# Designs tried in a protein design run: designed miniproteins, single chains, continued (2). Part 2

Each design is a single chain, and the fold is of that chain. pLDDT is the mean over its residues in the fold that is shown.

## One batch from the design tools (miniprotein)

Design m4038
Fold by ESMFold2-Fast:
Structure m4038 (fold): chain A 64 residues (1-64)
Amino acid sequence: SELRRKAAVTLATGTVLGAGGYAEALRYRKQGDEEKAREAEEEGERLLREKREEAERLERLAEE
């Protein structure tokens, strides 16, 4: 199903974005920018959550 493939890609994208937020936070912490590090982590976590919710919606639609 096209929707199942989109759900899998959406979930994978969310995982990559979350990992990217972690990597960006590490870079900012190395530079001593704790505020930007926190923002990067929060943004990555927020994007991962949004992508997980989207993937769930696509999976539900694929069951039809």
Scores: mean pLDDT 82

Design m4039
Fold by ESMFold2-Fast:
Structure m4039 (fold): chain A 66 residues (1-66)
Amino acid sequence: MLEALQAALEAVRKGDYDTAASHLERAAELNPEARDVFLEWADRVRAKEDVGPLVRALELFSEEPL
């Protein structure tokens, strides 16, 4: 999970939103309790919605995993 979230964060920073969404979908598979949250983030990344707040959220989860 953590590795997938870090990979998603790096992809977002590179502007590779499809790859970032794929990594978020992988994180959802690895943590079913947070599945809906990660899938929502994947959808928002594909839509290019408020990427800055999403990057901050991904950084928080990658640094302090649940």
Scores: mean pLDDT 72

Design m4040
Fold by ESMFold2-Fast:
Structure m4040 (fold): chain A 75 residues (1-75)
Amino acid sequence: MRDQLRQRMRLGRDSARRQGMDRVARLLDQGIRAIDTHPNGVQVAQLLQQAARYEALGDRDTARRLVQQARDVRR
């Protein structure tokens, strides 16, 4: 599970970087780091992956809410 999520997020991050979607790439990069550094890293990564999706769609309000939810996940 963690390896599949990490690989999928890496592919999305690299794609976002190539397309100049810097905010999307940063959210995915943060999620990848959370998988290895946060005790609930999978949940944090999934929230940040969702935030990146909404950021890419231009729904920045939903993206910000999801980023806040990721920050509020218990350590």
Scores: mean pLDDT 83

Design m4041
Fold by ESMFold2-Fast:
Structure m4041 (fold): chain A 104 residues (1-104)
Amino acid sequence: DAERRRALAARFRETARRYRTRPLDVPPQVAQLEADLADVLADSLEAEDPARQRALLQQGIALEDQAIAILQAQYDATHDFDVEVRLALERMARAVLEIALRNL
């Protein structure tokens, strides 16, 4: 169990590094927020204390809220379907984090 959590945390940290070094076809601020979210999720998996896990998941939700706000503003300006799809995915990710937080 602990070994599997460390392996998954390492994958999230690799994802964070890729977002910072190879920007995707998204606003740079969103890429940075997604990198920060991946690091926070890695820290959450490695945390042994439920209080620390709760705090990290709350930080993850706050980062998702920031990404959603930026993407919503972009969608309101452009009505771009790719932005609408990205918004739906970020809202689903936020809901998953809320469920994880409730189950602590």
Scores: mean pLDDT 85

Design m4042
Fold by ESMFold2-Fast:
Structure m4042 (fold): chain A 101 residues (1-101)
Amino acid sequence: VEPRITLTVSGDESPEARELEEAARRWAEALAAAGYTEVRFELHVSLDRGELRFHFYARHPALSAPVEFEGELPRPPASREELEAWLRRLAELLRASAEAL
């Protein structure tokens, strides 16, 4: 069965958001290589509003239910610089997770 990967990015464009999108794509590809048959990742970034929202869904034939979670920043960023730092940190975590698969 061909793995189905869906990556949706919306909101503001920035170098940090683009790096996060690339990290998410590589992470999704690593999950597909690890046997996940469907991977969906939705990301919304708004630098002006200080928002980061994401929705993750992944299905593996060995799991009785899909892995699914959604999240947003636990608090508003104190500055645009803090939001950009959080985007960089999330991208690093996604890259590390992909390397661990």
Scores: mean pLDDT 73

Design m4043
Fold by ESMFold2-Fast:
Formats: C-alpha cells, structure tokens, sequence
Structure m4043 (fold): chain A 61 residues (1-61)
C-alpha cells in the first residue's frame, strides 16, 4: 500500500529524468507502474519496479 505509492513516486522521478522522448517515458511509466501494482508483496514493489525499469531502459536505448 504505502510502499507501493513510495515506489511509484521514486520510479516516476527516475523515468522523468531519463534522456528519452516523452512518448517513450510515458510507455515506460505505464509498464513499470503496472508491474509494481501487480506485486503480491508490497515490500518488493520498489525492487520489482527498478528491475522492470532497467529492462525497459535497455530495450529503448
């Protein structure tokens, strides 16, 4: 719950600071937030979100 919200805030800030087009940032944000919200254990939300973000950054860079 609270950990998911904090994870989304941190991940959103990282995504906003990426040197990528806004359309790509929006696509990355949607995928990352979807993965974070699907987590069964909220304490793992940031870890799973960061892993997904890293995968997507590699895919789009």
Amino acid sequence: EEEVDKAIAKLGKRISELDLPEEVKGQIAREVYKAVRAVKDPSKALEIGEKKLDELVEKYS
Scores: mean pLDDT 80

Design m4044
Fold by ESMFold2-Fast:
Structure m4044 (fold): chain A 67 residues (1-67)
Amino acid sequence: SRTEELVKKAIEAIKNGKVEEALKLAEELAKDPDASVVHALELAVAAMEAKNVEAYDRALALLRALR
């Protein structure tokens, strides 16, 4: 689905240190009605593995925003 493609692209951006792209994709996921807590958790795990604090904090914010 489009949501899964956005998640995959966001994870790849996080892993490659493309912080600005990752944050933009997280913002799009926050507005996506098909995005769920599972998607936010996948981003948080990717951010932890990349040791990217900014991406991790944004993923936690997304977790709080999603139903």
Scores: mean pLDDT 77

Design m4045
Fold by ESMFold2-Fast:
Structure m4045 (fold): chain A 72 residues (1-72)
Amino acid sequence: LTPEQLKALEVIAEALAGQTLSDEAKRNVVKAARAIMEGNVDEFVEYARKALELAGKADQADEVAEKIRSIL
């Protein structure tokens, strides 16, 4: 992973910190990690938003997506 890809993953980890994640939310986190490792920023953002929504943080999804796109 590039330093920028790692930083983007850290942003998601921070946004999900302290949350008990469902299996569906965990699957979306794994899909996001896979997408960024393959260089697919759009899929990464989509799966990250879905994971946040499933974790009850839909209100933060736009801010997190904007922050991720500013890093990548």
Scores: mean pLDDT 82

Design m4046
Fold by ESMFold2-Fast:
Structure m4046 (fold): chain A 60 residues (1-60)
Amino acid sequence: MSDPKLQEEIDEALGLMHASVLVISLGLSPEEREKFFEKLLEAMKDKDLLKITDEDVEKI
């Protein structure tokens, strides 16, 4: 049985997969797909802490 925080991380990953499928299925232009992925990566960094390093800590 997973902790609530682990479930939140799993939900974020599932959301990313679902968004990727939508982008592919809609046949968006390369420019729109690039912007979409940039927004997803920014959201994942903010929520999922993907790139928490000493450098990130120093910036705060």
Scores: mean pLDDT 62

Design m4047
Fold by ESMFold2-Fast:
Structure m4047 (fold): chain A 99 residues (1-99)
Amino acid sequence: MKLKIRVRLTVPAELAEEVKRLLEEMGFKIVSERRVTSADGRELVEIEAEGEFDVSKLTPEELERIHRALQRLLDLVARAFQEGRGSGEIEVEGDLPAP
């Protein structure tokens, strides 16, 4: 069975290309990209991505690659926030493994 996950991520415009690349490395396809302005007047890019994962065929190596790419993405976003390079936000839509 296949699981589809949707991600909506708002990042500083200068980070949009790197974020898209990391999402694509995780197996996501970029569905939409829009320029938005934050409340603080910063130019941001809203990126919507969709990924399809065949849970029955996911190998441990594929899971590790996805995990590493996700960690890199989160680290990049966290650094942008720490450096005050505008605001970014991660929003995930779909059936997530709940606690």
Scores: mean pLDDT 68

Design m4048
Fold by ESMFold2-Fast:
Structure m4048 (fold): chain A 83 residues (1-83)
Amino acid sequence: DAKKYNEKGKKLFSEGKLDEAIEYFEKAIALDPNYAEAYLNLGHVLAVQGKLEEAIEYFEKAIELDPNNETAKEELERVKETM
């Protein structure tokens, strides 16, 4: 299910397997397009890869889906400060 793909993506991300992590977060989103945490995690991986503009788009989507997600707001602010 979407949550299992999200958890697999998180493990791959912690192992430095960024491209594989992205694939699993995208699979989570494909199963549940309203899964705010998967958008947040995908944004974080993209930011680590230096894809800051794409990361911003995914963090904004995570906030749109879950406006009370403080982590997504903090990550968005951090990335904008880096640019």
Scores: mean pLDDT 86

Design m4049
Fold by ESMFold2-Fast:
Structure m4049 (fold): chain A 80 residues (1-80)
Amino acid sequence: MELSDEEFEAKKREIEARMQEIALEMVRQGAPRSVLEEMDRIWRENSEKATKLYEEGKNNEAVKTLEEALARIEALAEAA
């Protein structure tokens, strides 16, 4: 069953909050600018894709896209 728009928005807010926490922690740790720029690029590209999926009514796929982007960003942060 497809997630409701309300459920999608709630999950999106949770993922965005976690992304912001990771970004702030990476800045605090003095991560290289190149790492911060790559994190921004991953998030920007995948949030745009997720928005398109949401507009198509594919809420589950949109959330999965954001979750996969967050996982990639978390992996990048751990490797830094």
Scores: mean pLDDT 85

Design m4050
Fold by ESMFold2-Fast:
Structure m4050 (fold): chain A 59 residues (1-59)
Amino acid sequence: LAALRAQAAALEAQADALIDQAMQALYDQHDKQTALQLYEQAFALRDQADALREAIAAA
């Protein structure tokens, strides 16, 4: 359980970092394509974190 909690936290931290990068790409660099790709990656990581949290709740 501790390992799954650590992994979920790591995935959320990575997702947050990608969202920050996407915001910079969109608003500071005006790079819509890079921003979209970073958002897609961030949401995929959040989905993985949610799946791990569900597994923790079931254990």
Scores: mean pLDDT 82

Design m4051
Fold by ESMFold2-Fast:
Structure m4051 (fold): chain A 60 residues (1-60)
Amino acid sequence: SLPLPALDEAQIREDLLVGRVALEEAKDHTEAANMYRQARADPALRAEWVARARERGPLK
């Protein structure tokens, strides 16, 4: 993957938050992987998951 220094820290952080929430919310790894994959491909879905993660509060 390319370094892409122009990429916002917020975008990277959002990707990590989505991944963590998906792993916690999903019953199994398949669901988590599917959600993460869809969120990465669909900006609208990604925004929904980020909002959901923030409403949930800090992850344990």
Scores: mean pLDDT 65

Design m4052
Fold by ESMFold2-Fast:
Structure m4052 (fold): chain A 95 residues (1-95)
Amino acid sequence: MSNLEKEKEKKEILEKFRDLLERYVDAQLRIWFGGPEEQAKARAELEKIRKEMLELGKKYNIEDTVKEALDLVERDPTRESLEKAIKMIEEAIKK
């Protein structure tokens, strides 16, 4: 069995989740600290990212973990929470 192909696929999935989570955190911060125009755009973006994240979570059988990760960064939009969320997703993808 090729460990190399499986490891590469996991890295690509994790990079996609990281990008989406970073954008989610940015959108959440714009909702909290932005003006009304920024808040409206950020809310629409947040909803789209959440849907895409949950669809990916369902595809890889980690929907519950993705939901927990999103809830974590939504409540605490910090780099520390983002890194914790990524680790949760990485651990879940491991199976």
Scores: mean pLDDT 80

Design m4053
Fold by ESMFold2-Fast:
Structure m4053 (fold): chain A 56 residues (1-56)
Amino acid sequence: SMEEEKEKLQKEAEKLGVLAAIRGDEKALQYAQEAVKYAEQGNLEKAREYLKKAKE
């Protein structure tokens, strides 16, 4: 369950990062990269925070 959530958050953050890079949105790209980093570390709370920031 936690491993599946980690993979899901990581994959979603990676997709947002790619989209941000295509748009040239450096701020969104940075937030998406932070979300990936926290997901990899198992800090799902921080991963979700940065994922939300990347979407806005």
Scores: mean pLDDT 83

Design m4054
Fold by ESMFold2-Fast:
Structure m4054 (fold): chain A 75 residues (1-75)
Amino acid sequence: SLADAVLEALRKAFVAEVESDPNLTEEQKKKAIEEIDKLVEEYRPRFESAQTREELIRIAVELARKAQEVIDKYK
């Protein structure tokens, strides 16, 4: 579904950002990815219940912001 594609694309984008960051240790990368995965799973029911594209976009923007907050904690 579109919701699944958006959720997976966001997860891949944030995982790639973490993995490509030269300032993060391997342990920090692992912890950040684990937190992102938990966040994605927390948001999955909201993506699955989204009935409009506008609702899906709002949820995606919120998830992206939360994921960035996770990454920023490790600096």
Scores: mean pLDDT 84

Design m4055
Fold by ESMFold2-Fast:
Structure m4055 (fold): chain A 60 residues (1-60)
Amino acid sequence: MFTLSVEMPDKELAEKLAKELEEEYPDVKATVEGNTLTLVSSLSVERHIGLALRIIGESL
């Protein structure tokens, strides 16, 4: 089990990204608390790095 937490610029962006990631990765669970997006999954470290890079890209 892997957990990744990312702070987004606003709650709406966090909720939008959470929904998109859950749709694209069925084994990922996304939780939004304020501006913080938390992802929990059984994905490998390699897949988790890919998710982190995507989230960073969306934040830029």
Scores: mean pLDDT 72

Design m4056
Fold by ESMFold2-Fast:
Structure m4056 (fold): chain A 92 residues (1-92)
Amino acid sequence: AAPGVGLLEAAAERAGLSPAEARAIASGARRPSAEQLAAIGAVLREELAAAGVKADVTVVADPETGRLLVHLKNVTDADAAAVAELGARIAG
């Protein structure tokens, strides 16, 4: 599993998906619907904003694999630290 899969899984669960469906989408085993993608993106953006991240956040599904990709633009050192803290909290 790639680093950050735990972030996507947690965001999907907070978006109202079941743990099994969140895991399948985060791992790339299942492609999210447009509504699920929008909901996951909104939750992830809200979590990152709450952590102080000011970078532009875009969440898309890879057209070949169906796996979720998170693109961050205008990332600062503070943004990088906030993302690392959020990832560590989710990983345990």
Scores: mean pLDDT 71

Design m4057
Fold by ESMFold2-Fast:
Structure m4057 (fold): chain A 61 residues (1-61)
Amino acid sequence: SKEEALKKAAELLGISVENAEAWVSLLDSFSDEQLLQLLMREGGLSEEEAREVLKLLKEAK
């Protein structure tokens, strides 16, 4: 469950699972709005994609 969520987040971001784990660590330091902005700007995601990735990162935590 958590591993599958992490894999899906990595696929949507176009990064490795190890890099996706670094994004999970940001959940404790940043608000949802800040993470959505980072996912869109640094991840190159649309707002809808960023929201789905944020949900998956929370499931992976």
Scores: mean pLDDT 83

Design m4058
Fold by ESMFold2-Fast:
Structure m4058 (fold): chain A 89 residues (1-89)
Amino acid sequence: TRERLIEAAERLIEAAKRGDAEGVAESAEELARAAAALGNTELALGARTLAEIAREYAKEGKPLPESVAEAAIRLGRRAIALAREGRVG
């Protein structure tokens, strides 16, 4: 649902702000599932790609790169904007 997508996107932004690689991976997976359920293939693919990248950093105990955190924040903000505009799917 749209509400589930917004919730996942908000969690993604907060996890990224904390540099929390595991949190980014989990919230990005939720965002990907919500976007796919709404038919937004591009958003679902972007979120899945972020989840895979973040999971590798979490798995190796490495800090989340600034570029990945920035990409996660931008994707989350885009998802929220699309949902509020009624353009997610």
Scores: mean pLDDT 86

Design m4059
Fold by ESMFold2-Fast:
Structure m4059 (fold): chain A 55 residues (1-55)
Amino acid sequence: SKAEVEAQYNAELKAIADEVRARLAATSDPEEQKAILDEGMARARAAHDAYDAAL
């Protein structure tokens, strides 16, 4: 259902945010921080594309 798709999307965004936060807390290297943020953005984009495709 649409509600299940929305719940999965929200859960995935929360998981991505938590992972990004944890990884950023583990490093002070600006290059690593950029890579972590770029990966997080790519994952969030993929989650959004999957959400759109499921609707």
Scores: mean pLDDT 87

Design m4060
Fold by ESMFold2-Fast:
Structure m4060 (fold): chain A 68 residues (1-68)
Amino acid sequence: SKLSKEQYQKLLEIIGEILRLIGEIFELEEKMKTANEEEKKELEEKIKELEKRIKELKEEMDKLEKEA
């Protein structure tokens, strides 16, 4: 089954947001290389929040694919 135009648009939006969040994680991981212990803790917490959001978006994507 093919995705509807509306489902396809939603899928592209989810993919775009996942890629944006992956880019943010990459930038935070680069900052961790030069960070002190206190800064690393804050950066690790930020990375975990972004990873959680990516997981939620992947679950939304999986639901759209299952409905197709």
Scores: mean pLDDT 84

Design m4061
Fold by ESMFold2-Fast:
Structure m4061 (fold): chain A 84 residues (1-84)
Amino acid sequence: EKIIEAGEKALDAISRLAGATPEERPKWADEARKYIEEMRKLGAPDELVEALEKAVDATVQGRPEAGEYSYKAEKLLKELKEKL
């Protein structure tokens, strides 16, 4: 499933972004955004795409809600995987 694969790769990139050095953060942010764009093009649910985008942006900015967005995205991706 192309959407699920892209979503799993986006979440992996977000996880790597969260643990990355300042020098590595642009690489992992770009990787995450690449897979999020692929998901959008494949017709992934807007709520899932939005949660992933907010997770990337919050993680890049060091915002406290980053974990909440990542958790929401993981939950939504799991729900989508179970419906397919």
Scores: mean pLDDT 83

Design m4062
Fold by ESMFold2-Fast:
Structure m4062 (fold): chain A 56 residues (1-56)
Amino acid sequence: GDPEAEGRALLALGYSREEVERLIREGRAGDVLIRLLTTGEISDEEFLALLEAARA
């Protein structure tokens, strides 16, 4: 995965900077994003849009 893009996506979803930094250190940022996608909290299209916006 891309931890920087994953972290920025989590920030865009309302996670705090401290939470995001901890998740990146633990290697869990991508896992959290996949869980949100799997539970229907975000759509495939929203997930891709967040990652694209985070890279810009």
Scores: mean pLDDT 74

Design m4063
Fold by ESMFold2-Fast:
Parts: C-alpha cells; structure tokens; sequence
Structure m4063 (fold): chain A 97 residues (1-97)
C-alpha cells in the first residue's frame, strides 16, 4: 500500500540521518534531513487528499513534530538530542509498516 511505502521511506531516511549524525558527518545528515522533510511534505499532501488512514495521519503528525524538534536541536548544536529524535522517528515509522 502507498502509506506503507511512505513509512518505509521515512524509516530509511531517519536511519541514514541517525547514522550520519553518529558519524559526525553533518553534510550527509543535512542531505538525509532534506529527503525526510520532502517525504513528510508528500505525506501531508496525501493526508489532505484523504489518501491515508486515520492511524497513518496521526503517526505522520507525530513524526512531523519530532522532525521540527530535530531541526531545532541541530540548529542548537545538540547532536545527542537530534540522534534520539531520529531514533524515535525510526520507531514510529516501523510501527506504521
């Protein structure tokens, strides 16, 4: 299903983001964050068009909030918090698959 593919993509992007942050590769982390933001934007459009289940919409809202906090952590140089937030996004996306 399309929503399953969306959350599989978000999971992989969040896992790659977490790995880049743990490796201290900020440039690679920014690339994976950009892809993650694009996937969330696509998901929001799908939700607005009624193409996602109510459960998928709620999971996407939680992931969107975590990504906002992750961006704030990165801007503050708080890489430990950013890694934890990326791990939580991985968990939520796996549960949605």
Amino acid sequence: EDEKRLFELIRKQAENLRKALRDGNVEEAEIWLAFLLISIAIGKIAAQRGKLSPEAVETLKKIDELVRKLVEALQAGDYETAIRLAEEIVKLSKEAI
Scores: mean pLDDT 88

Design m4064
Fold by ESMFold2-Fast:
Structure m4064 (fold): chain A 69 residues (1-69)
Amino acid sequence: MRLEIFLEEGVPEEVARRAAEALPNADEEELRTVARAIVANPARAEEIIAAAQRMLEQGLPVGPASAYV
């Protein structure tokens, strides 16, 4: 997992750790998409992480921020 990607995008360390843990098989582009969504809506970070994890588990692309916002 790439914790540094979340930190680079401005996600707090605690949230970044949870996101990286939930998305161990996500590629860099997917991790950056999730990180940007969290930064845009920090109050919904847990919901965004859960949504991204569900999408990856179902084989869906971690696509446009509209899915998380």
Scores: mean pLDDT 73

Design m4065
Fold by ESMFold2-Fast:
Structure m4065 (fold): chain A 91 residues (1-91)
Amino acid sequence: DLSALLQQAQQLLQQAQQADAERDKLLAEGDKKIAELSQQAQQLAQQGNQEGARELADKAIDVGGDVSTRSAQLTQQRQQLLAQAQQLLAQ
């Protein structure tokens, strides 16, 4: 049934688009948070609060690590969903 295969492929493409949107949002929000934490760390360091600056810098590193891991997972998920959709349409 071509109609059923097309519907399944459309669902997979929809899920791939969802993963792309989630990744883009994650990257944008992560970049913003890292920039804010880095700017605040620089301001605290300039004011002589080296301890506070270090804490914010460490938080920025943690955010970067989390964003990197989740972004990689979403990229893999997107590629897998697209491959599955293509295989359904090629049958």
Scores: mean pLDDT 88

Design m4066
Fold by ESMFold2-Fast:
Structure m4066 (fold): chain A 97 residues (1-97)
Amino acid sequence: MEAVEKEMTLSEEESERVARAAEEARRRLEERAREGNEVAREAIPLVELALKAAREGDGMAVILAAAVLLTVSRQQGDEETAELAERLLRVAAEAVE
């Protein structure tokens, strides 16, 4: 069980790559929120949690946060937030392979 938990932890390089994707998503969401996009504004705390999880090496927490963001943005019809969520999910999923 302990070995399995370590296998699910991101390496330093993977954590940096996923954190960069989360940071990019956060910056774009902040810009859209400034323009009055409510979905983007509500998405910022979730992306901040994903960024923290990425820096801590928790790839599964990033995947879960990105999946929630994707579901909510698609439900609300925010295509650009959904695209950011898909990109973050893809990068995180590639890192945990």
Scores: mean pLDDT 78

Design m4067
Fold by ESMFold2-Fast:
Structure m4067 (fold): chain A 90 residues (1-90)
Amino acid sequence: GNGMLKVLEEIEEKLKEIEKLAEKALSDKENQEKLLKELEEKTEELLKFLEELKKKLEETGAVPELLELLDKYEEKAKKILEETKAKLEA
């Protein structure tokens, strides 16, 4: 319903925030450590939100396609963080 669409929009907004933090961490050498820490914290917050949402949806019999979408969001967030860390170590 409309409530789930708003939740998905919120997740997309959080992913964009994470992408923006990753870009800043890679370009802003002076604030790199602080920006990386913020990226890690925001990524962990999103991952916790997604895990709690998946648990609630599983308890209420959500459609498999919705659970698969949340798994893709989780994978995307983890990939952004890990690729950013790898680039900073290189």
Scores: mean pLDDT 84

Design m4069
Fold by ESMFold2-Fast:
Structure m4069 (fold): chain A 69 residues (1-69)
Amino acid sequence: FQKWSDEVKEKRLEEMKKLVEEIEKKGLSEEEKEELYLKFLDEQLEELARLLEEEGRLDTAEAVRAALE
């Protein structure tokens, strides 16, 4: 139903984690880092929902969009 593997998703998460670690060295708080994280996850979930709709998994896509609430 999605077009790319879990391994590719893990790579994206590792890249984001490295960015967060670099921001940590600049002295930002954990709360500020997590807020940035959540915004990026929201965007990724929207993309996932669209892919699920294209694959015909409408019920699953709607559940993902509901979780974005």
Scores: mean pLDDT 66

Design m4070
Fold by ESMFold2-Fast:
Structure m4070 (fold): chain A 70 residues (1-70)
Amino acid sequence: GLELLYRKLEEARELVEELREEPSEEKAEEALRLLRELEELVERTFPPSPERERLLEELRRLRREVEEIL
């Protein structure tokens, strides 16, 4: 079940990197939707743990980067 989560996380990272080089409202909206789905998936998949905290912190950082580009 974790395979899908990590694949989506990689997709989100790639989208944020693309946005840093070439800002795009459409890609930013796509990244924000993916990050929201990932945050919900992480919260449902992991019990409170250091791994969960690290993943949520990474997702919050990626979201902030996208919001700053928008």
Scores: mean pLDDT 82

Design m4071
Fold by ESMFold2-Fast:
Parts: C-alpha cells; structure tokens; sequence
Structure m4071 (fold): chain A 63 residues (1-63)
C-alpha cells in the first residue's frame, strides 16, 4: 500500500494541480477510502489516466 501511495504522490506533483497534490498528501498522512475516492475523481476530471489507475487500486485496497 505504501508503494501505491508514494506513486500517487509523485504523479500528483507531476500534474501541477494544487488540489490533487493536497489530496495525495492527505492520503499519505491518513490512508482512507474517502480520500482515495476523491483523488480518483479529481484524476479523472484532469484526464490523468496513470494517476486514476493508481487511485482506483488504492480505493479497492482501502475498501
């Protein structure tokens, strides 16, 4: 799980989107399905497929 969270954090920084970066930081501090779902939603809105795939895996793992 830590590996997926770190991947999400790296991909979030690459987007340059402040809201996405903040969500990835929150997920790293407090892994929760709600934060992972929010990150997935924002990744899909941004069209970032790689981040969306990682976020989807986190949602499934945290559920």
Amino acid sequence: MDELIEQAAVLAVITGNEEIIKLAEELKRNPSVEIAEKLLEKAKEAGDRALAEVAEKLVKKLS
Scores: mean pLDDT 83

Design m4072
Fold by ESMFold2-Fast:
Structure m4072 (fold): chain A 62 residues (1-62)
Amino acid sequence: LSREQQVILDLIRKELEELVKQGLISEEELNEAVERATELLKQGKIEEAGRLVKELYEKATK
């Protein structure tokens, strides 16, 4: 990953860790989402990675 992609991934992980701490998602869901976001970022699909995180956040907070 580039430095920029690593920063984005670190922000994603931090946001998802907060959802785990609140009991809104499992650690397994966090790991799966981070893995999928990493693969999307490696492919240059930054918008898709962001959408994946947004969808998980909306599902968890609904």
Scores: mean pLDDT 79

Design m4073
Fold by ESMFold2-Fast:
Structure m4073 (fold): chain A 65 residues (1-65)
Amino acid sequence: MSKLASTASAIGLIAVAEGVKVKIEIKDGKIVVTFYDGSPEAIERAKKRIEELAKARGIEVEFKE
């Protein structure tokens, strides 16, 4: 099973839990997360959780708004 695919799925669950809407793309071995809806506070909480997950799994993540 791909670590990228499983990590992308986990990021999607974090977004739902924090009440933010995201577009998740896998490009060149990294995950790109685009935030298009959510409060600034919810987006910041989601980013922190995603960064912690990515660091734990050794996956590169890029954030966009």
Scores: mean pLDDT 83

Design m4074
Fold by ESMFold2-Fast:
Structure m4074 (fold): chain A 72 residues (1-72)
Amino acid sequence: SIEPSLALLEKIKKETYKKIEELLKDKSKEFIEKAKKEIEEKIKELLENPSEENLKKMKELIEKLLKEAEEL
């Protein structure tokens, strides 16, 4: 089972936020805030319905946001 723990999800969230902030710094504050909100919403969805598919969707969102951040 790939059931996510709260501690693991919080770690992923913090690491992702740090990566986005390090890539952008003050270049796009609006993007950083939007990305944080989208990640929080996906984490909430995953916590309410823990599934392999929802975990995959969260990882895909993180990958997409990191790619978008690199292009800014």
Scores: mean pLDDT 75

